# Designs tried in a protein design run: designed miniproteins, single chains, continued (3). Part 42

Each design is a single chain, and the fold is of that chain. pLDDT is the mean over its residues in the fold that is shown.

## One batch from the design tools (miniprotein)

Design m9527
Fold by ESMFold2-Fast:
Structure m9527 (fold): chain A 91 residues (1-91)
Amino acid sequence: RRERYRQRVRFDEKLRALLEKVGFTEPEATLGQVLLAIREYVRKNGLVDPENPNIVDARGTELGEILGKDKFDLSKEDEIAEAVLKHTTPV
């Protein structure tokens, strides 16, 4: 599991658009860097549920489209990584 977070990936258009919104413009990143950028997107857009800080409401956002869910648990990083990988191509 740790090794896959060092895997370099390219992005589809949806994931690239999200990454650009947090200032990431490079054509490739490690999966770990992508997950950090997603965390910054959550923080920048105030998507954390104020009643439960582990829950993110991504409804109507690019992140919700990428994950295929309106709400998700930040502590389930492996589940988030699996959804994100569907929008990447390994290099």
Scores: mean pLDDT 78

Design m9528
Fold by ESMFold2-Fast:
Structure m9528 (fold): chain A 70 residues (1-70)
Amino acid sequence: LIAQGKYDEAIKRIEEELKKKPSVEAYKRLFAIYYQRGDYEKAIEAAKKILELNPNDTSAKTFIEALKKV
């Protein structure tokens, strides 16, 4: 659980992690934080990055399609 107001710190930490070790797991965490904040455009961007690293990620495809309709 991320405390209210801690989302920006979590995003910064994940971005630093991505600079050192880009991974599907890091992008999934980034997606979850943006989604929880209601920043759907950035959530879609993170999901697209997941799909670039793992083209068969069914969850990422589903979220991109669902969020584009919002």
Scores: mean pLDDT 76

Design m9529
Fold by ESMFold2-Fast:
Structure m9529 (fold): chain A 82 residues (1-82)
Amino acid sequence: SKKHFEEGKKYFEQGDYLLAAEHYHKAIEEAKTDEEKAEAYYNLGEVYEAAGNNELAIYYYKKALELKPDYKKAKEKLEKLT
């Protein structure tokens, strides 16, 4: 999961949102903790927000908050988008 999380971040920084999302989905599948899973969901939210898909961004930020209710960054993103 750490490898796929790092690859997702790399592709996101390059503007390759499709590959970024693919690697973050793999990071979610391989995640051993709710914290790791929440971070990957948050990063998926950022990918879809950057791609202009606010509906999917909101969906993934909500998923991050479900796993980590004190996830301040995800809460701030939802307040901005809703």
Scores: mean pLDDT 87

Design m9530
Fold by ESMFold2-Fast:
Structure m9530 (fold): chain A 86 residues (1-86)
Amino acid sequence: MTLVLTFRNLTPAQLAELLAYAEQLRARGYDVEVEIKGDTLTITIGGVSVEQLIAEVLRAIGLGLEGKKVEIKFDGDTVTITVDFS
């Protein structure tokens, strides 16, 4: 399964924190790709189990994103989570 995390309307501080998180995932042995476009960050994580996907979903939410707009889409073996900080 593949997990795609998209974060929109980020401040520079939020972008830096999420980039550090992506680097931590790589250090743990995850297959992680990162794309930055303006104030949008996309993190793609390959080869994850359903249990790992749930853990990463909860971790993304647990970054203190209370009150943010969250969208979750399931398409085949890909789960996309979009968080909008606006």
Scores: mean pLDDT 76

Design m9531
Fold by ESMFold2-Fast:
Structure m9531 (fold): chain A 90 residues (1-90)
Amino acid sequence: SETYHIKAKDIEKINEVINSVQDGDLLIGSGEPAALIGGVLLRQGKNIGFQHLDINERNAELFVQAATGASLEDIIDKVTNDGIVTIIKA
């Protein structure tokens, strides 16, 4: 497994995590960056497991916006906290 510590608005690290994910992987995450990553991966059609540890309205909104087509550049400005993502490989 690989764990990523993602600072708020760190678009390079967010893209690094997204690009490292493959079908069959399980992602476990917390924080707003993790919600955004989960949404992008759903939009890309990745066949993965995704578990977010911080279920709240803000994380759900960020996930839905990313999943329904908001660009990373547009949504990243709304991210206010750090996140952690662990990728468990298939």
Scores: mean pLDDT 86

Design m9532
Fold by ESMFold2-Fast:
Structure m9532 (fold): chain A 76 residues (1-76)
Amino acid sequence: SSMEKEAEKKLEEAKKYLEEAKKLDPTDPRREELLKKAREAVEEALKLAESEEQKKEALELDTEVGVLELESVVKK
């Protein structure tokens, strides 16, 4: 479906933002912006996800964003 394809695109967007964020120091403000974009992409993917596989991937990415956000707060 078109929603499933859109969910796939959002999951790929989230992965790219997370990869870029991981290259930056936890205290870098650019990392915070990338994590916000990743969070938005994950939230959209979760809303659009129709398959169990896509939902699981979105939840895994959501967890990863949360861990990186917490790391940035703790190390700030």
Scores: mean pLDDT 84

Design m9533
Fold by ESMFold2-Fast:
Structure m9533 (fold): chain A 63 residues (1-63)
Amino acid sequence: SAVERAGLEALAAMSEERRKILREIAETLRRIGDGVDEGIAAYRETGSREVMLEAMRRATGEG
């Protein structure tokens, strides 16, 4: 029926919205991971925690 189709479309839209949110969370976590890796590399090269933190901030887009 039209009501059943409308219900399924609404559920699909909600499911799509949830998938988009989960994808954004996954992308954010990936960027954080990349930032940590960049920070560790900078620390290994320089031995400086300040340089490490700056590298992490730049990689996460907070710099």
Scores: mean pLDDT 78

Design m9534
Fold by ESMFold2-Fast:
Structure m9534 (fold): chain A 59 residues (1-59)
Amino acid sequence: MSKEELYEEAKRIIKRLLEQGVDPTTAVLKAAEELSKKYGIPFQEALEIAIEALKELLE
């Protein structure tokens, strides 16, 4: 999976969670957990992707 595809997936997860009333910090952490588990990437890498995805959603 490309890094761009991972960012788009993270944005979808975060947007869904924000729409459900989850706060941005919790949404980032949950997105990182889902990406790490689903794609087998290290949690630290997934967390960095989720943080950047949130920044793009807020711009």
Scores: mean pLDDT 82

Design m9535
Fold by ESMFold2-Fast:
Structure m9535 (fold): chain A 89 residues (1-89)
Amino acid sequence: SAADKREAAELFGKGMRAYYEGKYEEAVEYFKRAIELNPEFAEAWRNLGKALFELGKYEEAVEAYKKALELNPEDEEAKENLEKAKEKL
């Protein structure tokens, strides 16, 4: 619904703030909640991958980046970060 998409965007914003403050576990939780409300939120999937990468959760980061690219195949940042995460495996 439109209400779910708005709430997902607000949660995404909170996740981005937590990410830039270095609070990566908190960022992951916000991004996961945003995705629960809007599973097609490609940017939330990409940023979930980034936060998981910062936590050393490389397999989970790979899966998040793959989801971001399924939704937005032209996301160059997600492509580059996917390859970086794969190199850690």
Scores: mean pLDDT 92

Design m9536
Fold by ESMFold2-Fast:
Structure m9536 (fold): chain A 85 residues (1-85)
Amino acid sequence: SKKKELLKKALELGDQAAQAASDGDYDTAVRLLNQASRLADKAGVKDASRLLRQAARLLRRGGGDALPDATRLMLKAAKLLYEAL
């Protein structure tokens, strides 16, 4: 149950990060992705945690120019989190 709760919260934060990035709020997106990454790691989904941290680094360094690459990593992380549910 606790693992499932962590996974659901990580997915929720990931969705919020995607919305923030879509709105051009990259600072909020980076913060939310780092929070989602910590929850994914606590849930044991280390691959998703790494992808979320990489997406955060890309947005922090490149902002909107990094959005396509960051979005690809976020989608891959979301798939791994859903598969772990």
Scores: mean pLDDT 92

Design m9537
Fold by ESMFold2-Fast:
Structure m9537 (fold): chain A 74 residues (1-74)
Amino acid sequence: MAEELLNSLTPLERKVLKTIAGLGEATQREIAERLGLSQATVSRHIRNLEAKGLVKRDPKTGKVSLTEKGKAAL
């Protein structure tokens, strides 16, 4: 059912999303440094958030920012 495809955020994914919101735009490195996580861990969460349509990445800079949907999810 479509209702079962609702995007649920883990507490850590929500924390990543809030960190991006606070920074406006951020690289995986900046998010990792802010949260005390590895870049690999942050990259995995960012990929999940991109799949959910909550963030977008600039391919030139590698920086991620919130979509309108991502801002609404906070």
Scores: mean pLDDT 76

Design m9538
Fold by ESMFold2-Fast:
Structure m9538 (fold): chain A 70 residues (1-70)
Amino acid sequence: MVEFDEKKFEEEMKKALEYISTLPEEEKKEALERLEEMLKKYEEIPEEEITEQLEKLKEAIEELKKHLEE
């Protein structure tokens, strides 16, 4: 199996979230939904370090979604 790189994952997700936050509202909503689907796949990995990163990422996604609903 390809080894999971926590730092690389964190960096890529930060860049993705930053990019998504700059998108128009319609594209932002679609991008957030796609990102949530990807997170569900990572949630199936039973590693504690991944769980912490996923929780932080979910919080960031929820924050962005709140801005869309405002």
Scores: mean pLDDT 69

Design m9539
Fold by ESMFold2-Fast:
Structure m9539 (fold): chain A 85 residues (1-85)
Amino acid sequence: EEAEEYLKKAEEALDNGDFQTAIEYLRKALKAVFEEEDPEKALELAQRVIDIANRIIEKSTDPDIQLEAAVILVAAATIVASLRS
């Protein structure tokens, strides 16, 4: 529930060009993914974190924002690799 709400808020912030707020909600979503007990749901949520982080990297011209999004991307990609599905 909370992870999905954070992802929705991250997407809304990204659509508004508020990259810093999008990153803050992505970090909250990533934490919720680590706490998710259902591996299938964790995989789906981690993939959504990856998709949003990639969009932030592509749309932002701020190197600090791009770096923060890249760190989140690597963490989420590591979760996906660990879950292996």
Scores: mean pLDDT 84

Design m9540
Fold by ESMFold2-Fast:
Structure m9540 (fold): chain A 71 residues (1-71)
Amino acid sequence: KKEELKELYKKALEAAVNDEELPKEEIEKLEELMKNSTEEERKEIYNEILEENKEEIEKRKEEAKKAREER
């Protein structure tokens, strides 16, 4: 459940970034999963996204720092 919800949510974000829309069936599934999820489950997904984002942000900060120093 949570894994599927997070996967669809991530797909929706990627589609938005690429100027694409999810198929209607996937949009309907995402809406149903959101509707049937608990606040607890949504909070867990939010925390997972935050942790995933933390690793990527940290990597980008390291790269930017090196580029500034070695430029």
Scores: mean pLDDT 68

Design m9541
Fold by ESMFold2-Fast:
Structure m9541 (fold): chain A 76 residues (1-76)
Amino acid sequence: MTEEEKKKREKGKEAAEKALEELKKKNPELAEVLEKNAKLGEKLLEMKKNGASDEELKKLIEEHLKELKELAEKEE
């Protein structure tokens, strides 16, 4: 990965954090969902790069879906 790619990712992360803070003021539940989705994406890419099995990736996705389901149930 190039130095320029790292800088772009870092700037994107800062911009995303600012956007997430604005969203947290208006809709904290949606902000939490988006934050969890972003973290899942990063973890999946890292695990795949490290040679993780399909079973390990599936487990991470299942845990994420369970957390989102629990969050949705709290909105009732």
Scores: mean pLDDT 71

Design m9542
Fold by ESMFold2-Fast:
Structure m9542 (fold): chain A 60 residues (1-60)
Amino acid sequence: GKEELLKGAERGIENARKLLAEGRRAGALTSAHHAYKAAKEAGDEELAKEAQELMERARP
C-alpha cells in the first residue's frame, strides 16, 4: 500500500545519502532512483523531489 511505498522511499533516500557521503556514487544513484519511483507511485511529490536531487548529485 501507500505506507509501504513511503517507507521504501524514505529508506532509499537515507541509504542514498549514506552512500553518497561515502563516495559510492553508483550505489547512491540506484538507491535514489528506487526511492524516486516509490515516492512517485505513492504520490509524495516532496520525497520524489528529494530523491531526484540525490540522483543529480550521484550522477557520474
Scores: mean pLDDT 85

Design m9543
Fold by ESMFold2-Fast:
Structure m9543 (fold): chain A 73 residues (1-73)
Amino acid sequence: MTLEDFKKKLEEERKKALEYLKKLKPEELQKVIEEALEKGMLTEEEAKAIKTAEDLVDVLVRKAEEAAEEGLK
């Protein structure tokens, strides 16, 4: 998988995640954020900054893109 293939797949996943997360109740969204925090995918500060489904997806997508780019050193 190339970086460009990864970014394309990430954009498709982002759209699906946004549609799904927007349908979640606030308690369910908080549970997703908590799971991501427990798995080390988010810091406490990032979790506190996330107030909407869009914020959560933006943070996760950005981190995944940065990790993929740094891995290509």
Scores: mean pLDDT 74

Design m9544
Fold by ESMFold2-Fast:
Structure m9544 (fold): chain A 84 residues (1-84)
Amino acid sequence: SPLNEALKSEEVPKSLFNSEEAYEAFQEGLELAKQGKLDEAIEYFKKSLELDPNNRLSAYYLGQLLLLKEKEEEAKKYFELADK
């Protein structure tokens, strides 16, 4: 799946985030998603976006996880944020 390919990608640079706290929340979200803990991963990506509202990576990963949870309308909102 597209998410499985994204989760196999190399380390994401910390410089893409506004703060260390936003980056740490994003990294925890990735680790939880790799473990299949989708609901917990969603909460950490939401936290990352609350700390860094314009972060396209956090928005993209959140959208992908919401799509896996069949929350298509909510996922679409985050994909629209990721495309800006």
Scores: mean pLDDT 80

Design m9545
Fold by ESMFold2-Fast:
Structure m9545 (fold): chain A 107 residues (1-107)
Amino acid sequence: DPKKRLEERRRRALELRKRLEELIEAAKNGDEKKVEEQIDKIADLLGPIVREALKKAAEYLKKGDLEKAAQVLFDAALELAREGSSVDDIGAFGALGILLLDFAEKK
C-alpha cells in the first residue's frame, strides 16, 4: 500500500526530527541519561548501527558544534558506502547529518 508506506515514512521522519532535537538539547544541558535515551530511540527508528556514531556526534553536540556532529555522521555514511553496506544504512546516517545541518542553520 503506497499511501500507508508514505504516511509511515512521514511519521518516522517527524519522530526522528523530534528525537534528534531532544538529543541536541540533552547534550547541551549535560544530561547524559537523556542523551543515552534519545540515542536508543533513534537507534530503534534507524537500526542499532547508528548508536556508536551518535555517541561520537553527541560529544560535539555537548560543545554546541552541530557542523562537526553532522560531519561524524557523514563520515560514517561514506565509510558504509565504501564497504558496500545497504542503501538504508547509508541513508540513515545521511539523513541524520542533513537534519543536524538544518538545526545548525537555526542557530
Scores: mean pLDDT 82

Design m9546
Fold by ESMFold2-Fast:
Structure m9546 (fold): chain A 61 residues (1-61)
Amino acid sequence: SSELENMLLALEFEIQEAERRGDRETAERLREVKRELEKTGDVQATLARVKEITEERERRE
């Protein structure tokens, strides 16, 4: 679906940004989320997980 494709692109972008920053932990967690999305197609669960990861990262800084 277009929603799934858009989410996969967004995750790829976020992974690249985390790698660019040298934030290996965030990049690895986002890759796990991408793998789960590829298996399940659950966009809503993916959105919630990405939000959690992003908020935790922001709190650490």
Scores: mean pLDDT 82

Design m9547
Fold by ESMFold2-Fast:
Structure m9547 (fold): chain A 106 residues (1-106)
Amino acid sequence: SMSKLLEELKKLREEAIKKFQLALDYKFQGDMDKSRKYSIEGLDLLIKAIDIEMKINGETPTKKEQREELLKAKKALENGDFKSASEHASHYVGLRLREIGDELDA
């Protein structure tokens, strides 16, 4: 049902935030391996969230591009390329902000 998909989406987003907060905490402790692990887990949860959002609202080019940027960020982190990961994560955020702006102007 739509209500069940919306609750799954909310849960995935909340869990992703918790993973990113945990990753940041480990980074400040100097534990880069755990920081990377939890960042990857957070990105996986955001990718699942986009898959659920596309089930609710349909597939769009913008949603597919957001998903690809998250996948690229994840692969960069798996390879230890924090700079590339940050660049792809920033592109994802930019795509989300444009989408929200377009929806508010509609």
Scores: mean pLDDT 88

Design m9548
Fold by ESMFold2-Fast:
Structure m9548 (fold): chain A 62 residues (1-62)
Amino acid sequence: GRRSLVLSLLHELSKLDPELAEKLRPYLEAGDYEKAIAILEENKERLSEEDVKNFLKAIRSL
């Protein structure tokens, strides 16, 4: 379900940047994907371009 996908996304993101994962957690869990995307884009320099692209696609597919 969407909840298990959100948990998987947060788990993968926390391996790369645990602080960024915790910033996205309340919005992803609340289903506020627009705000989660905005926070990810504001912090895109903390991740590789490929990782940003992959996480944006994953969130948009929720």
Scores: mean pLDDT 85

Design m9549
Fold by ESMFold2-Fast:
Structure m9549 (fold): chain A 117 residues (1-117)
Amino acid sequence: MEERLKELAEAIKNGDYEKVKEILQRIADEVDAEETRKSSPEEQQKALEAMVEALRRFGLPDELIEAFKEATKGKSVAAILQVGAELVRAYALLKGSETEANDLAGRFVGEVLARLA
């Protein structure tokens, strides 16, 4: 996890959005493979919309939001939530907030889950 987080942060720092999408898609595939509960298309769409709104609220640039949308297309709710959390954690790390990165990711997931209720 830590190695991948650092790789994701470096890709964001370098503006390599193709690499960002590749890493996020890998995370989504891993989570989706472990998920035993299937999400409906409506649940997936609702999670995606809530996540995109939360990412914008947290100040992520549009290019990262688009990479997130492409990487999580048709993936489970669990994958959408995990990919969004890892993206926020990597972005917070780049802002020099290492000690707050995990807390920010947790708060972000909590906000998305509240919007899904």
Scores: mean pLDDT 76

Design m9550
Fold by ESMFold2-Fast:
Structure m9550 (fold): chain A 71 residues (1-71)
Amino acid sequence: SKESLKKLWESMRNLVESASRGDREGVERSIKEVEESLEELEKEDPELAKQLRPSVQSLIDRARQILDGKA
């Protein structure tokens, strides 16, 4: 739904912003929000969630790399 997509989008934005600030706690919280939002989307549109999952995982991995100074 439009609501689940918006929630996923907002969670991904929060993840990027937290990583950019070096906010480790914010990144971990945002990762949980992204995972929860993706699970909600999967219940409504499993094909779309499957298509987005690799991109979401790449974003999470990048955020962690930024915090570790390996980006």
Scores: mean pLDDT 82

Design m9551
Fold by ESMFold2-Fast:
Structure m9551 (fold): chain A 70 residues (1-70)
Amino acid sequence: SDAELAADPERVDALIAEHQASYRKHLKRAEEALKNGNKKEYSHHVAHEIGHAIDIIGLAYLAGREVALP
């Protein structure tokens, strides 16, 4: 549960790090797609960036941590 995650700082930190890595990956791919004029790929990666950003914010809030977006 979210309460069990909030009680495990190491697990929360690992999940935040995973979402941060995915956020950076999709950010880079979105920038590349934009440069190449690939609208479909751009939209796909932007949606994933937003999803991972929301997860980072939610996990940080539950754990009482500051938001750490890359």
Scores: mean pLDDT 80

Design m9552
Fold by ESMFold2-Fast:
Structure m9552 (fold): chain A 79 residues (1-79)
Amino acid sequence: MAEEKRKEGEKLYEEGLEYYKAGDYEKAAEKFEQAGELFEESGDYQSAARAYANASKAAFKAGDYEKAEELAARANQLA
């Protein structure tokens, strides 16, 4: 159900924040991207855009500039 996917997305988003605070930007980007996908599937496009934007920021800090650019584009499509 969409609401269950949204709640799973919220959990993954919080995991992303914890990895980001710990300096594990690669895992943070992964968790934020997974959260964005679940928010998008649930129809919560605002939360999806925010999650992809944070995934982009984490990917950039991890040195994955190509992934950061792709995630920023996904966020902009939903904003």
Scores: mean pLDDT 87

Design m9553
Fold by ESMFold2-Fast:
Structure m9553 (fold): chain A 75 residues (1-75)
Amino acid sequence: GSLTPEQLDVETLLVAASAYLAMGDIAEKNGRKEEALELYKKAQELFEQALAMDPDNPVARQLLEEAKKKIEELK
C-alpha cells in the first residue's frame, strides 16, 4: 500500500532533517562551526517533530541522538 498522510509527513520531516544534518557535517568539516551548530539544531527540531508523530520510529530516534551529540561536541 501507499503511505498514509501522517506517514508521508514523517518521511518529509526525516528527509528535511537528514538534509540539514548532512549540511551541518559539511559546514563542520570546512571549519564553519557556528553554521554547523545552527544546521544541527534545525535537524534536531525536525527529528523531534518526526518522533512526536511516530514515537517508535527507530530512524528518527537514532538520527536525533546523532544531531544532539554533534551539538554537544560543538559547544
Scores: mean pLDDT 83

Design m9554
Fold by ESMFold2-Fast:
Structure m9554 (fold): chain A 55 residues (1-55)
Amino acid sequence: AEKYYRQGLKLMNQGNYEEAVKSYKKALELDPTHGPALFNLSITLKHLGLPLPSK
């Protein structure tokens, strides 16, 4: 989980929001309780104009 979360942060900082979403989703797939990954996924989805994860 942590590895994919860190990858998501790097991608988001690079402006690669699509790949950041993928990395955060992988982090949550491994650890659904990873609050920081869920929070950053929500922010990244907002940047892309996509719906927030609601299940």
Scores: mean pLDDT 76

Design m9555
Fold by ESMFold2-Fast:
Structure m9555 (fold): chain A 73 residues (1-73)
Amino acid sequence: MVTVSQEEIEEILKKELKLIEEELEKTEDEEERKLLEEAKKIIEEALEKGLSAEEILKKIAELAKKYGFSIKE
């Protein structure tokens, strides 16, 4: 199984944050925009508090479930 360091997690989160910001720029759907804004907040909190990958994924999965979307398909 893949284990990532805190530094690797931060790099992944920064890349995901950039993708979310790009989608927010393109999105005209209000529900999708709210989902992306909440996802952005989760990632920003994860970077600030140094959350584990498991904790981050759990928060994102709960957000996706709430809005009926699959973050990974």
Scores: mean pLDDT 71

Design m9556
Fold by ESMFold2-Fast:
Structure m9556 (fold): chain A 99 residues (1-99)
Amino acid sequence: EVDALAARGDALYAAGDYVSAAEYYAQAGNLAYLQKDYKKAGEYYEKAAEAYEKAGDYLSASSYYHNAAFAYEKAGDLEKAKEYEQKALEMTQKALEQS
């Protein structure tokens, strides 16, 4: 189920439908998180954030980089947690500049 959601996200991303891709990656991340697979949750929240960033939706990108950081922290990956907190702040700055 997680893999099926992610595969749908991958297909939409390849087609340039970044918003729909991000929604499927976010669903995959949420399901992985509920299953306590925090590493996989972080990976899919990261993909959701990247897809929103490609779509120019910096506010949603910031939110999902934040979710990725939190998931990576729960997985014990403090380096990735720090990296994605930094990306979340960068996206917030871009959102403020975009209006």
Scores: mean pLDDT 89

Design m9557
Fold by ESMFold2-Fast:
Structure m9557 (fold): chain A 70 residues (1-70)
Amino acid sequence: MEAERILLEGVRRARELAEEAARAAAAGDLERARELLVEAAEVLARAAEEAGREELAARAREEAERLRAA
């Protein structure tokens, strides 16, 4: 099913971005780490929305907004 594939691809990309954010934070680049975490949350939110996972999409959007506000 295409929606499930879209969600899986989004989760994979979000995970890769989160791993890159963790490496940036470990290197002391907290601004880049935050930017990467925002991007990961936005990627997950869009993939979840396209896959019809409304609750997951809403939570991911809330996380992105929280990270931007920090």
Scores: mean pLDDT 84

Design m9558
Fold by ESMFold2-Fast:
Structure m9558 (fold): chain A 77 residues (1-77)
Amino acid sequence: STKDRIKQLLLNSNLKFKDVDKLAEYLSKPSRVLYADSIINGMINLEKQYGPITSVEQLQQVPYVDENTARILLSQL
């Protein structure tokens, strides 16, 4: 399923998420599913360039991540 595919991307990201199943469900919603790969890859690239993600403002540099999405993503890190 799409959710299982997104879950595997999250597990393979090397990012330490608190609840991978919950985050995969969040990203698989119709409003986000088309952007899930871009969001996950954007977070990987952000951490590679700047080290650990610590702020909403950093996450908003990721394509397709608005302030609300950034807060939810940060809560999982």
Scores: mean pLDDT 88

Design m9559
Fold by ESMFold2-Fast:
Structure m9559 (fold): chain A 58 residues (1-58)
Amino acid sequence: SKQEEWVRREAEKYPSLTEEEVEAIIRNAKVENMSEEEIRKALKVAEIAKKTRAEDRL
């Protein structure tokens, strides 16, 4: 879909995200009918959460 292709291109701006994490955001975007702005926020939040998790390595 056009939304899936757009999310994949936007995700290129967040290289710390894995394919699995990007696929999860694509699935959520389809289920929740998310806007482009909401998807950008989701990608940014996922990147921040991943960086925080790396620092909190137990």
Scores: mean pLDDT 76

Design m9560
Fold by ESMFold2-Fast:
Structure m9560 (fold): chain A 60 residues (1-60)
Amino acid sequence: MKESNTVKALKKMAGRVKDPKDKEELEKLTKEAKEAYKKGDMEKVYELADKASLIAGKSL
């Protein structure tokens, strides 16, 4: 199985946030990014990663 470094980073961020609401949102974005990566849709992967980074930054 292949995953981008971006998807791996999203999984780590979801596991590290303390706010359950933000963690849930990050999990959703991570799943969507994983599916987009499997389809080769890198634009969508980066869009989802950017959204997740904003959420993770507020949760830390």
Scores: mean pLDDT 73

Design m9561
Fold by ESMFold2-Fast:
Structure m9561 (fold): chain A 84 residues (1-84)
Amino acid sequence: DELLKKAEELYAKAKELAAKAEEALKAGDAEKAVELLKEANRLYTEAMLLKAKAAGASEEELEEIRKKSEELLEEETKLVRELA
């Protein structure tokens, strides 16, 4: 499944970026942590959309996934900036 293979590649890259974001937070660099978190979220969202497409998701279902991922990122970004 080409979509699932692409999703796994994106997921692996997202995990690497998320780990770098955590290290930036530990170092006290909130701006860098937010930037890395945004990149990780974008890759996670793309991976999730590809998995959903492979499962036969409708365009409406794909839009819901994108919207929920954006809302989660906004919440996480606010928390990072407040805690740093």
Scores: mean pLDDT 82

Design m9562
Fold by ESMFold2-Fast:
Structure m9562 (fold): chain A 64 residues (1-64)
Amino acid sequence: GPMAELRERLLEEANRLGVRGYILAQQGRLDEARALLEEALRLMEEAKGSKRSIDGVRRLLAQT
């Protein structure tokens, strides 16, 4: 239904932000990386993402 489709789109966006945040962190752009990873975490939590995915983003954020 529409709510499930919205949840899927939020999780897809969170995953994209997580990947971009990781790449920026590897480039030493830590402030930009942190901003993207924090947004990814917010979207994951809002969409009720899996604990594994949420923990993954939190782990990346802790490394920035």
Scores: mean pLDDT 84

